# Designed miniproteins, single chains, continued (4), part 1

No score or structure here was measured in a lab: all are predicted.

Each design is a single chain, and the fold is of that chain. pLDDT is the mean over its residues in the fold that is shown.

## One batch from the design tools (miniprotein)

Design m12001
Fold by ESMFold2-Fast:
Structure m12001 (fold): chain A 85 residues (1-85)
Amino acid sequence: SDVEELIKLFKELEVKKIIIYADKDTPKSVIDTIYEAALALDIPVEIVSKKNEKDSVELTEDKTLIIYLTKDTTMKKIIELLKKL
């Protein structure tokens, strides 16, 4: 399950907060999957409306995970990006 994989990655990365940059064209299924994994760990999620040119992830020093999603985003791509952090 993508939710279970995200839970493992969020625990490993010690994520304390998630910010998702997405727009109306971003697949809701990707946003919902990230949100479900965060909810399971009581990690707060903020969603900000923004059009992004590229899927990317960034982990700040204070353990805020910033996820940039495009209209072509897939869970496989996001999981692969998280594994490289």
Scores: mean pLDDT 90

Design m12002
Fold by ESMFold2-Fast:
Structure m12002 (fold): chain A 100 residues (1-100)
Amino acid sequence: EIEKELEKHIEELEKKIKELEEKNADGGVVDLYREIVETLKKALEEKDPEKAIKTLESLIDFLSQQEALARSRGREEAAAEYAETRALLEKTLKNIKKLS
């Protein structure tokens, strides 16, 4: 079930990357989504739910910092993307913790 949650989230993010590329979104935002996908794939390869939890928590903290930075620089669209991604990761994390 944990693996299915992570796989589904990876698929959603990969679809988002394609949508952003088609819209000529900022390369930095696209690159961040690719980094997130790689991080989640690494978490999926982990056999220990505790390690997956730690990886997700670190990524959520990173996205929170990026959202704050984007808002402080008036990049509202980028800030909204970071906030949306963070909310999805927080939901995944809660599901994993409930299963652990």
Scores: mean pLDDT 74

Design m12003
Fold by ESMFold2-Fast:
Structure m12003 (fold): chain A 73 residues (1-73)
Amino acid sequence: MWASLLTAAMLAAMVGDAEQARELAERAIAAAETAEELREIAELLRKAAEKMEDPESREALLEQAERAEALAA
């Protein structure tokens, strides 16, 4: 389920593990079955990124949000 992977990605980002956050977010995107789910993932990733203090973790989440938005189009 993509929601569990997305939660794990956000937790990884919160502890400054940008690599793990990127990998988990990518897996969440891959687990999405509909364009609506991809848009939801993108919005949640953008909101999470705004709360990250670590620039690398913030960038990782924003990059995956843009990727999810592109796939939903």
Scores: mean pLDDT 83

Design m12004
Fold by ESMFold2-Fast:
Structure m12004 (fold): chain A 103 residues (1-103)
Amino acid sequence: MKELEERLKRLIVKALKEKDYDVIIALSYLALQLYGLEKAKELIKEIAKENNIDEKLVNAAINSMEHFEKNPDGKTGNDFVDKVRELAKEKRFEEALELIEEH
């Protein structure tokens, strides 16, 4: 878990700095599945504070988590995000991270 968490944190920092909304949404869902809603929200807020990230991007990530919590079976219509979501649902977290890293 520690190596997976460090890898996830690096990808979140990169996505937030690059303003890559598709990757931010995908990582938000992955964090939600790994940690649950409250810890996932805390993780995003902590990373954003440490890296001086725009609050608008933080709110986008948090809103995505809350939406997925309420709509676990809803498709986003983005093939990349929906594929990451399916892998995360199956607890295939390493494969989900690899897909995000290749995107």
Scores: mean pLDDT 80

Design m12005
Fold by ESMFold2-Fast:
Structure m12005 (fold): chain A 62 residues (1-62)
Amino acid sequence: MPQEDVDALIHVAENSADPEARRAAAIALGKTGTPEAIEVLKRMAEHDPDPQVREAAREALA
């Protein structure tokens, strides 16, 4: 997958005020399987303010 697409998903996951957008980004990042995506998903699973986004990140890592 192009790095540009992964970078765009990381940007949404870390910067979007919309929890639905961050949740969708977490699911998409999980499908890429890149080391950078995995690091972002680990941070989201631990630290995202929305519990549904944290759950989506944990599921994406499984």
Scores: mean pLDDT 81

Design m12006
Fold by ESMFold2-Fast:
Structure m12006 (fold): chain A 111 residues (1-111)
Amino acid sequence: MEEVLKAMEEAKELIETDPEKGRAIVRSFSRVMATLYKLFDPEIEEKIKKLEEQGVEKKEIGREEIRLESDYFSISSKSALIGIDKIEQGMSPEEAAELALKKMEEELKKL
């Protein structure tokens, strides 16, 4: 939560102060997305540990890890887009962070 809020605060400042708005949006998106993606490192680790406990082949575990990473990257990207869109609409960093995290939770439930 706190890391996401900070990323949204930095995004708002960059979008408001940078005269090159297009670049400011792209940079803000990348930072927010990376921040959201890192929140799921523990979930990937837990899922991989569960597969190891079940005696799944190491090659199959590696393939599943790549699939999980791809899914979390997609979810983080979609959630970051919502957050940046709300910042551009004049929403507070706190509200943008809450909506991005809600979007992320909703997308995770679909997996």
Scores: mean pLDDT 84

Design m12007
Fold by ESMFold2-Fast:
Structure m12007 (fold): chain A 67 residues (1-67)
Amino acid sequence: SMEDIMKRGIELLSDPRLSPEQVRVYAKRVAELLSPEQAKEVLEAALKDPRLSEEQKAELRKVLEEL
């Protein structure tokens, strides 16, 4: 379902093992696959994950600003 795709997107973008550059690349790909509203929901949910570094969150915010 679309909800499952969005949940997988949140899981991917919330992986603390990703470099900030990888977060940016994957966030852009997720945004391309979803509507702007769905992409915003996924990116905002990922930003709430306490495991993410400030550098990873900065890259997510940059992609969110482009929506």
Scores: mean pLDDT 85

Design m12008
Fold by ESMFold2-Fast:
Structure m12008 (fold): chain A 74 residues (1-74)
Amino acid sequence: SLRERVLNNVLGINTALDRPVTARELAEFLEASQAAVSRALRELEKEGLVERTRDPVTGETLIRLSEKGRALAA
């Protein structure tokens, strides 16, 4: 599902590149709309699997896996 692909890609970027990922990057990588990715991210956040923060410089929403999200995605 798109939700599983989003979760796995957040894990990959967070762990391999040691940085948060943006919804825009996920949409480009997964060839999905930003609306579809944002919907999947809302579901994952509601379940406590991802954490969202705002970059104060760029205003972009930055996505990281929670501890629970990392356990599920691994």
Scores: mean pLDDT 77

Design m12009
Fold by ESMFold2-Fast:
Structure m12009 (fold): chain A 83 residues (1-83)
Amino acid sequence: SKEIEELAKEARRLIEELMRESGASPEVVYALVALEIDPSAAAELPPELLERVRAAEAALTPEQRELLRRAAEKVREAFELLA
């Protein structure tokens, strides 16, 4: 439980940093993280949100892309521990 809590806290910090650095809305950043974990999740997103997410992804700097990868990694690890 402590390990899951720490992974969730780290993921939250990275997501918040990505929001601050990119200027993207919370829903777009959370969708970016979900798509980094599972690209097929794009089929479940509303078309308007998917368009915004794709635009945000294309605009990410290499440093912001690294924040996205690290956030997705922490979220994935937390889910693996919950399974």
Scores: mean pLDDT 85

Design m12010
Fold by ESMFold2-Fast:
Formats: C-alpha cells, sequence, structure tokens
Structure m12010 (fold): chain A 71 residues (1-71)
C-alpha cells in the first residue's frame, strides 16, 4: 500500500524512513517475507517509542503484504 508507506514515513525518524523505503523496495521486488520482517522491526520500534499511530500503520502494511504473498 503506497499510501500506508507514505503515512508511516511521516511518523518516523530518518532511520525508520529508510527501513520503510527498504520494505517498499522488497515488496515491489516480490520479496514479501523480507518486507514483512523489516515492517515488523519498524512496528516493534514504534511500540517501544510509544508511537501507536506508526505501529498501527506498520501493522496495516504487514497485512497488505501478507495478502499479496497469498496470491
Amino acid sequence: MKELALELIKELDLVGAFLVATAVTEYNMGNYEEAIKTLEAVRDEALRRGNQRAADLASKFIEEVKKEKEK
């Protein structure tokens, strides 16, 4: 989800933004398992930082990647 990636990047610092960009690249290349792992790391760090919005957006992105993996 391109819109989810953009909203998630707005909530993150530079390092988090690079991780989301990496996950988007992995997703576009069909490497869904690596994209999920990268997004899970983003979600877990967001939760640790108390950023519930970023964690929710990362979780939504993970679910969309999982749906594409099943196709």
Scores: mean pLDDT 79

Design m12011
Fold by ESMFold2-Fast:
Structure m12011 (fold): chain A 72 residues (1-72)
Amino acid sequence: ARRAFLDAVVTAVGNLAKQKNSDAVRELLETAAEAFGWEELRKAAPQVADYAAQGNSEEATKIAREAAEKDL
């Protein structure tokens, strides 16, 4: 379940980053971090949102996945 949810969150981050929707990325990551206790993902949320604001889906998804995997 946790791995499948991580994959879903990373996919959503990628889609939102392509749209440069940094606010939605930040809210998604903060919500996921609170729901699952993923503190590394919470700490990474501002950086992932910054990449999303630039439309850099590749870096946004990479940082989000690396942070979430530290919480697994």
Scores: mean pLDDT 81

Design m12012
Fold by ESMFold2-Fast:
Structure m12012 (fold): chain A 61 residues (1-61)
Amino acid sequence: MKEIEELEKKAKELREQADALAKQHLEQPLSDDQIQELYELGAEAARLEIEARKLRKELEE
């Protein structure tokens, strides 16, 4: 359970960071580095979410 909770928490943190960067784009243009960071945050969050979901299913059986 703790492993799954840590993965879900980290994924949520990464999603929140990505949302914060996206909101900054409404006030000023993002740099290429910031756009790259946005993509990396989203990709890593998705990866952690998939891993957490896989582990959760394994615990259900």
Scores: mean pLDDT 78

Design m12013
Fold by ESMFold2-Fast:
Structure m12013 (fold): chain A 92 residues (1-92)
Amino acid sequence: RASQLFDYMMEALGAGRETLEELLEKAKKEKKEELARLLEAILNKELTLEEARELARKLGMSDADLDRLLRETRDVESFIRVAREIAERREA
């Protein structure tokens, strides 16, 4: 259920987007507010526990999955890896 936004971004990354900053600008331009907020939180680490829980709920992921994204994502490659693992786990 988190996969809808991640599938969209994974498709965009397959089109040659190479930085988290480029993904953030694309998300803002396309009015993907929850994804833009996630990318901002990954880049600046400015997200309270309460905001993180609400964002996780809006994105359809667990608090643990969101925490993992915030902690392990440093670049586009790590973002793709973690997002895929979350999407694949929820498929099962």
Scores: mean pLDDT 68

Design m12014
Fold by ESMFold2-Fast:
Structure m12014 (fold): chain A 95 residues (1-95)
Amino acid sequence: MSIMAKFLEIEKLIKKGDYVGAFVKAVELVKEYGIERTGGATLLALSMGMSREVKLLVEAAIILLTKGKEAAIEYLMTVMGFSRELAEKMVEAAL
């Protein structure tokens, strides 16, 4: 599956309100394609009309993989406005 098809899956989950599933898919995407390639593809996806929330979940996934669980939870709460309980569920499901 192309990287763009995976971004469409993430957006579909966001539109359904499944942020836990969306974050799991974002972490899988970063693991499969790496940080550099995922970053470039995210910019392209945004230019094609993809939602801002896709970019923010990808950034949170990069933070989880590079800075760890606490930093990712803080980002999900402070930048995306999620509750601590939801942010913890998102991170735990992606591990």
Scores: mean pLDDT 85

Design m12015
Fold by ESMFold2-Fast:
Structure m12015 (fold): chain A 81 residues (1-81)
Amino acid sequence: SVKNDFINASKFASNGDFDSAITYLKNAAKKSSGKDKPYGDGAQATADYIKTQYDKMSDQQKQQFGQQVSKASKDYAKKIS
């Protein structure tokens, strides 16, 4: 489900596993439709941002960013119908 994809993205992002987080965010984006489409579009944008910025980040920035992605993904999971 889209909700489980966001929950998994949150867990992997908090652990610094951005490759897995990207996979789940893209899955959420692909499955999101109707009222959930804005959250899916947000997931795709987040996955794209991780891919473009991650390699440029320091370890401290990666850890802070992982916490931010984790929180956003959990918040999206709560909004999914």
Scores: mean pLDDT 82

Design m12016
Fold by ESMFold2-Fast:
Structure m12016 (fold): chain A 94 residues (1-94)
Amino acid sequence: AEEEIRKLLEEIREIAREMVEKNFDESHVKALVLYALEVETLVEQGDYEGAARVAELAIGTLERMAAKEKDEEQKKLLERAIELFRRILEILKE
């Protein structure tokens, strides 16, 4: 489970890196990086309930960001990140 979560977190970080390279919205990048870091930290501490709560918050925040996003490419990257956080949440809830 932790190994799979680590892979999904790295995919989220790759999305954040792509956003930086394309000079996309810094608020989107910061949200992805900070939520990924919080989930990783809680998983490393064995706090799977806390990690699940943070993943749920990340999904909600990113869904609001995607709903307001006018750029189709940025919206697709946010939607991909939402799907990755949803997969992490599924693993954490077992």
Scores: mean pLDDT 88

Design m12017
Fold by ESMFold2-Fast:
Structure m12017 (fold): chain A 70 residues (1-70)
Amino acid sequence: SSEDAFLAETDARIEAIHDTEDPYSKEALEKVLAILEETIAALKDSKDPLYQQAVKHAQGLKEKLKAEIA
């Protein structure tokens, strides 16, 4: 499905950051934060329980990353 393709692309983008940058640098954290925001926006209207759980998890991680960057 298009959602599965989107999740695979999202995972690839995060992995690329991990492979090419220090994943704990401010720059890498900001890039991951942007990817999380895109993922939440893309999946927020899904009625699939798995995607709803993924959105909630991503929102929690986003809050933690914002605290780390601040």
Scores: mean pLDDT 73

Design m12018
Fold by ESMFold2-Fast:
Structure m12018 (fold): chain A 65 residues (1-65)
Amino acid sequence: MKELAEKGAESAKKAAEEGDSTGVAAGAWDMGRNGLIDPEIARKAVEAARAGDAEKGAELAKEGA
């Protein structure tokens, strides 16, 4: 479980670095849905990414992992 959460967080970080807010939002949503991070943290990460703050979204996903 933790290894999958860490890989998910790394993918979100890569998407954020490339400016892909949609990728960050999708990654955080999938992590929350699969129980890899707290659903509330996943929701906040998705909201941050959709607001255009992909870096904050990726950081929240990583902190939840």
Scores: mean pLDDT 77

Design m12019
Fold by ESMFold2-Fast:
Structure m12019 (fold): chain A 91 residues (1-91)
Amino acid sequence: MTVSLLVLMKSGHVRILSGPTSDAAAFDAALDEAIELAKKGEAEAVYVTSDGSAADARALGDAVKKRLEDAGIRISDVRYFPHSGIIYIEP
């Protein structure tokens, strides 16, 4: 299974923090960077993709949401799609 992580910035720009990867350490590093951007108040949403099942995409999105919440980031909304999840951050 390959996964990717992008951040939608409040400026309207998209940052690709990890392109498609099967390396869990690379994904975790990208997520740590996304958390840092969210803590700075720069991130509007975190977008994750998976080439796995819809259940895999949901599990990935739920895990990312939990990591953001554990870091003190408040979540305003979450949207799931067959191969992706979008986690919206409250200011």
Scores: mean pLDDT 84

Design m12020
Fold by ESMFold2-Fast:
Structure m12020 (fold): chain A 74 residues (1-74)
Amino acid sequence: SVEEQVKELIKARKYEEAEKLLIEQKAPQSLYEELAKAYIVNDQRELAAKVLQQLKELFPQSGNHQKAIEELLA
């Protein structure tokens, strides 16, 4: 699945490839949120903030999951 491929790339620290896969597959909002959370867990706050910006651009109307990620970055 796209989710498994994204998680595999994140574990390999291939973040640019993970982001490209999300765009190419027209991934749902939830997979962008998973990428942002993975960055936060790995203490990569700058990359997490960048994904949140992409999330806001692609999905300007966000739900509880996006707000939860914003709280983790605050």
Scores: mean pLDDT 73

Design m12021
Fold by ESMFold2-Fast:
Structure m12021 (fold): chain A 79 residues (1-79)
Amino acid sequence: MEEAIKKARELYKEFVAALDAGDTEKAQEYIRELEKIAEEHPDNVEVLRYLIAASIDAGDYETARRWAQRLAEVLARQR
């Protein structure tokens, strides 16, 4: 779990830098890498939060909606 969170954090930082540079293609690549980590760790709240935040910031509302739904399910189980 710790390695997944660390990798997601690093990818999110690279995503922010790509957006700031106007590199939308590279920003989308980082979102896809974050999505792969979320698929491997679908109950990891921190990984899901990074993916949702990146998706919203990039205007990828379909990806954001999908993973926000997953986050809601995970949080409901934890109560």
Scores: mean pLDDT 84

Design m12022
Fold by ESMFold2-Fast:
Structure m12022 (fold): chain A 92 residues (1-92)
Amino acid sequence: SEKVEKVLQGLIDLLEEDPDMTVEEALRKLAEEDPEVVLDRETLLALTEILLSTGAKDPLKVKLKDILEPLLKFAKEKGFEDLVKRLEKLLA
C-alpha cells in the first residue's frame, strides 16, 4: 500500500531528525501534515502490527530508534525494497 509505505518513510525521516522522539509524537506530526494517510485503516493496522512486535507495555511511548527492527521485519514481509535498504543502512 502506497499510504502505508509513505507513513513508514515519514517515521524514518523523523527518526533521522530525532531518534528519541516517541512513536506517539511522530504519528501526531505526520497526522498534522497528512491525516488521510496516517488515519487510513490499512496504515493503522500496519502500525499496530509493528508496535505490538516491540513487546513494549506502552508501544506509543516507545522511541523511534527502538522500532527499527520491527519496521525492517515488516518492510521485508511487504516487499518495501526502498524502505528495507534505508532501514538496513540505519542499523549498520
Scores: mean pLDDT 85

Design m12023
Fold by ESMFold2-Fast:
Structure m12023 (fold): chain A 74 residues (1-74)
Amino acid sequence: MVLSEEQLKALKLLVERRKLIEEGRIDEALEISEELLEMSHESPEVREFLLSLLDKPLEELEALYEKYKSQIPK
């Protein structure tokens, strides 16, 4: 499975948001949530991808990001 650059960015933001919530940094997590909502509104494919990740724990999200970022570098 190949992720687009936009899907990879959304995955990275999801991981960062989960970490910020666990650290109690709620204001920063809300800013990331707004970016993710904008991305979802602009791209149905990104929205579907994000929805597929809702039930995944942080560790699995980080593992997915590490896997795909090596296949689609910056």
Scores: mean pLDDT 77

Design m12024
Fold by ESMFold2-Fast:
Structure m12024 (fold): chain A 92 residues (1-92)
Amino acid sequence: LEKVIEALEAARRGDDEKANELGQEAFKDPALAEIMRLALEAARRVGEERAPELEKLAKEDPEKAEKLEEEVAEEMLEAGVEAARRAAAERA
């Protein structure tokens, strides 16, 4: 579980090398691979849900759009971490 959360946090920071390294380690374990997949799906769902609002705001006020983009990125990370913890608990 810790490796999955650490990979999500690395991706959030834009540390693609660290995120890929931790992700590959997680994918070597079938249980962690499933948890990682569910976490990424949850994060993606939040991003898709907020995308129309972000696109509209980017056209109207780019400065506010930048702030909303940071907020959405944080929501995506939280959704991913929650999904990972839930999946791990269900497998315990």
Scores: mean pLDDT 76

Design m12025
Fold by ESMFold2-Fast:
Structure m12025 (fold): chain A 76 residues (1-76)
Amino acid sequence: GPSSPEARLAALRARLAADPDDVDAAVELGRFVIHEFEPRFRDEVLALARALVAESRDPRVRAIATQLVELLSPPP
């Protein structure tokens, strides 16, 4: 598997770009945010999560992506 957090996030982005309904990749993205997240990844993860909310048709992917958008968006 990818050896760095940057490489893991890049691999997840590539998987979800190829298939926005990839539930396993969306679950791994959620786990990345719980276990490996650093502030430097916020904008990239937020952009990916917003894209998944717009493009995915899978309710589990949409739910994970929506939670990540809510978690990572700045307060109003």
Scores: mean pLDDT 85

Design m12026
Fold by ESMFold2-Fast:
Structure m12026 (fold): chain A 74 residues (1-74)
Amino acid sequence: SMEEEKKKLLKEIDELYKQGVLTPGQAKDLKYLVEKDLDVAKKAIELYKQNTDLDRGVADVLMAVSLTVERIEK
């Protein structure tokens, strides 16, 4: 279910943060996007797992665009 998928993603974010892959800000923003933009959250988590400069850069851009849209809609 979508609720089980969200719980799984939140656990993955916590694990990536524990491993030092994510900054505190990136972890917080990803957790927010799991609720607000699940597709972007999933793609960004996948890219952060690759842990290359290019993949992290793409993830950061995807998150920044989604977060900007969500902030404007508030």
Scores: mean pLDDT 84

Design m12027
Fold by ESMFold2-Fast:
Structure m12027 (fold): chain A 87 residues (1-87)
Amino acid sequence: MEEIEKLLEELRALVDEHALAPHAPVAGAGLREIEEQLKKGDLEGAKKAVESLIATLEALAAQETDPEHRAFLERLVALAREILELL
């Protein structure tokens, strides 16, 4: 759990650092959903929320033409995948 909390904090920090980026709102919404499921003790719900966030971010990265915005999405996917591995 402590390791998951640290990764969630890193994901939040990354979203906050890039708050004005076009994809930050969708990443922030996904993070909130993961946090809410974890607060409920719904580990399966949290896992599904992480999987949904990864799928959404990967789809956005595939359509992203700006390399800087794509790099941001790829960093978010990497952190989300690490969280998923611990669930």
Scores: mean pLDDT 82

Design m12028
Fold by ESMFold2-Fast:
Structure m12028 (fold): chain A 110 residues (1-110)
Amino acid sequence: SASLIQYELEVLTEVMNENLARLKEEIKERYKDDQKKAEEEIKKLDFQRKVALEYIKIVLEHRSDTEQIEAALAKLAKEYGISVEEVREAVKEWQEKVREIADRKALEKG
């Protein structure tokens, strides 16, 4: 339902904001002696997050219609000036980073 999708997106957005903040701190520490490199890596991370959020929204809204999903992904790719494959790759890279944070948090909780 639309209300469930909205709730899922709200929860996801809050979690994504926490994960984004943590990943940005890790980048700043890694590149503390190179501010330009830190800025470039943060910009790439922000882009991956934006693409991942739009991808999830498309999939949630069009779950039963693969043709509409593919059409929406092609439109998203065109809007960002990248390929559909690059959209999927950005989503995978973001999801892997989020999973690594989740795994670390799970180990810390015991």
Scores: mean pLDDT 79

Design m12029
Fold by ESMFold2-Fast:
Structure m12029 (fold): chain A 84 residues (1-84)
Amino acid sequence: MEEERKEIARYIADKLREVARDFLLWQIDKAIEKYKEKNPLKAKRLEELKSRIEQTTDDAEFDRLEQEAIRVINSTEEELKKEE
């Protein structure tokens, strides 16, 4: 049976952060691919944000970049829905 210890809890927390970062990067990649044809300026902005997310080791900076990426994606989706 799995035992809950501080070492195991730390390992799980680290893995959850890794999964969250990978998921965000995956969402950004999909958004870039979707927008590169219809809105290359937004795609370029997302590429810049992706690069910064990959390079940052600071949690506060990561949170700022995540919020920025989500805002760019949401605003672009809103624009695309109005054109369809």
Scores: mean pLDDT 76

Design m12030
Fold by ESMFold2-Fast:
Structure m12030 (fold): chain A 101 residues (1-101)
Amino acid sequence: GANVEKLIELLKHENPDVRVAAAEALGKIGAKDNIEAIEALGKAIVLDPDNVELKVAAVEALGKIGSKKQGVIDALQYLAENDTSAEVKEAAKKALEKIKA
């Protein structure tokens, strides 16, 4: 919907709390295979690697969106195995379970 484009812009906001809220909102909307939202969430994880809260929110949003695209599955598997944060690893494992169900 019209709000998805605004939420994608807010993922780039200077305030980290706004970025987290935008990721959570994209997950709640559950934008079914919205490629722009999926790519923006993935980019937010990569561009802000030390923001654990944003990574968790973005990973949970990807799980709620439920894209079975191989690039999403591969990225979540990488995070589940390799991220330095236990919280991000846990969120990525749960997101993969939701997508594979």
Scores: mean pLDDT 83

Design m12031
Fold by ESMFold2-Fast:
Structure m12031 (fold): chain A 62 residues (1-62)
Amino acid sequence: MAAAERARLEEEAERFAEGWYEGLQKATGNKPISEEEEKKMYEKLKEAARKILELIREKQAE
């Protein structure tokens, strides 16, 4: 894959993860968590978003 395609996928995954994180915080009543836990959760959401976007792109390429 071209580096440009990977960069776009990661950018989209970050934006998607931000939306997901905001949605989760709203659903849980914006309960405070530690900075370390917040970073860890965000990284996991970003990884999950990346995998989902890859699956969607593969399906669209069919």
Scores: mean pLDDT 71

Design m12032
Fold by ESMFold2-Fast:
Structure m12032 (fold): chain A 89 residues (1-89)
Amino acid sequence: KEELKLFLETMAGLDEEQLKLGRKIVDILREEGSVTPEELAEKLGVSLATVQAILDEMVEAGVVRKEGDRYFLTSEEELKKRIEEALKA
């Protein structure tokens, strides 16, 4: 999704290598639905710390969501809806 790539780019603290890894993480999540950081580190051949840093930026950008130890793709519209509902309470 082009909008997900734009969200990663706006997190702009990522270098070119980290942006490529973020794109691969999105593709893996699209195919598998959910992953752990350990599974991503193994699949991408990078350290767990590198994966965790990228995932943290992606969560802040609204590209992915965390449930327990697993990460899932989300849309900005879905996140905006959840924020709106929380503000209503």
Scores: mean pLDDT 69

Design m12033
Fold by ESMFold2-Fast:
Structure m12033 (fold): chain A 70 residues (1-70)
Amino acid sequence: EIEKILKEMEELVKEMERNKEDRATLIKKLIEIGKLRMKLDELGASEEDRERANEIMKRAAEIYKEALES
């Protein structure tokens, strides 16, 4: 379950990377990643899994920030 959520978060980041010029898509994917991160906490993910999720979220935020600055 937890590993499946982490893989879904990674796929969403890849979708953001492919759609950097589509701000609406970036916003939608960022929201989806946030929801998956919350679900991970609800499932009682380990500190290691939470750190992995936090790193994924940081990458997603960086992509979104770069798109806004362009």
Scores: mean pLDDT 82

Design m12034
Fold by ESMFold2-Fast:
Structure m12034 (fold): chain A 91 residues (1-91)
Amino acid sequence: SRPLSPEEEALAKEFIAKMNKALTDYAKKNGLEEYVDYLNYFIEFAIREAISVYGLRTFEDILKYIRKKAKEELPPELAAFLQELIDKLLS
């Protein structure tokens, strides 16, 4: 994949920070704290790919992309957990 532009890097960092906070808070409430680091790495890669490959620019579009990618790439339990969090953020 191509390197992010400075504008894309700033956008990625903003969305990564929002997702990391939401994930940490949600995982703590659901006893899944041990997966936070793994899911944060997955989310960071998914956000960067969404911006660099697919040209996504809104938090809503990126959340929908992460949800799709999680269903395709994560173990079923972690995919379900991340999908529930994303659905809550989209409501």
Scores: mean pLDDT 86

Design m12035
Fold by ESMFold2-Fast:
Structure m12035 (fold): chain A 93 residues (1-93)
Amino acid sequence: AMAAAKALAEAETPAIQAAIAAVEADPALVPAVARQVYERMKKLAELSGVRDEEAEKKAEEELALLGDLEAALARLEELGDEEGAAALRAALA
């Protein structure tokens, strides 16, 4: 399960990095990047077998309302997606 989650993270990192680079050019894209990060979180949770429906629902509402990349970063770290978290953190710096 963890190996599959890591493989998914590695495969989707270039797409997230491209979306983050787009945000640096146009901050209005922040909600779109937050959405993409949320979709990655969801896939990782499914692959890891960590079922926390309450945390997922809360994260979805939080990202949808705020477009908050810092909230997205915290959720990636919680799910153990170190590569996705590192990519997002680098873009926020």
Scores: mean pLDDT 56

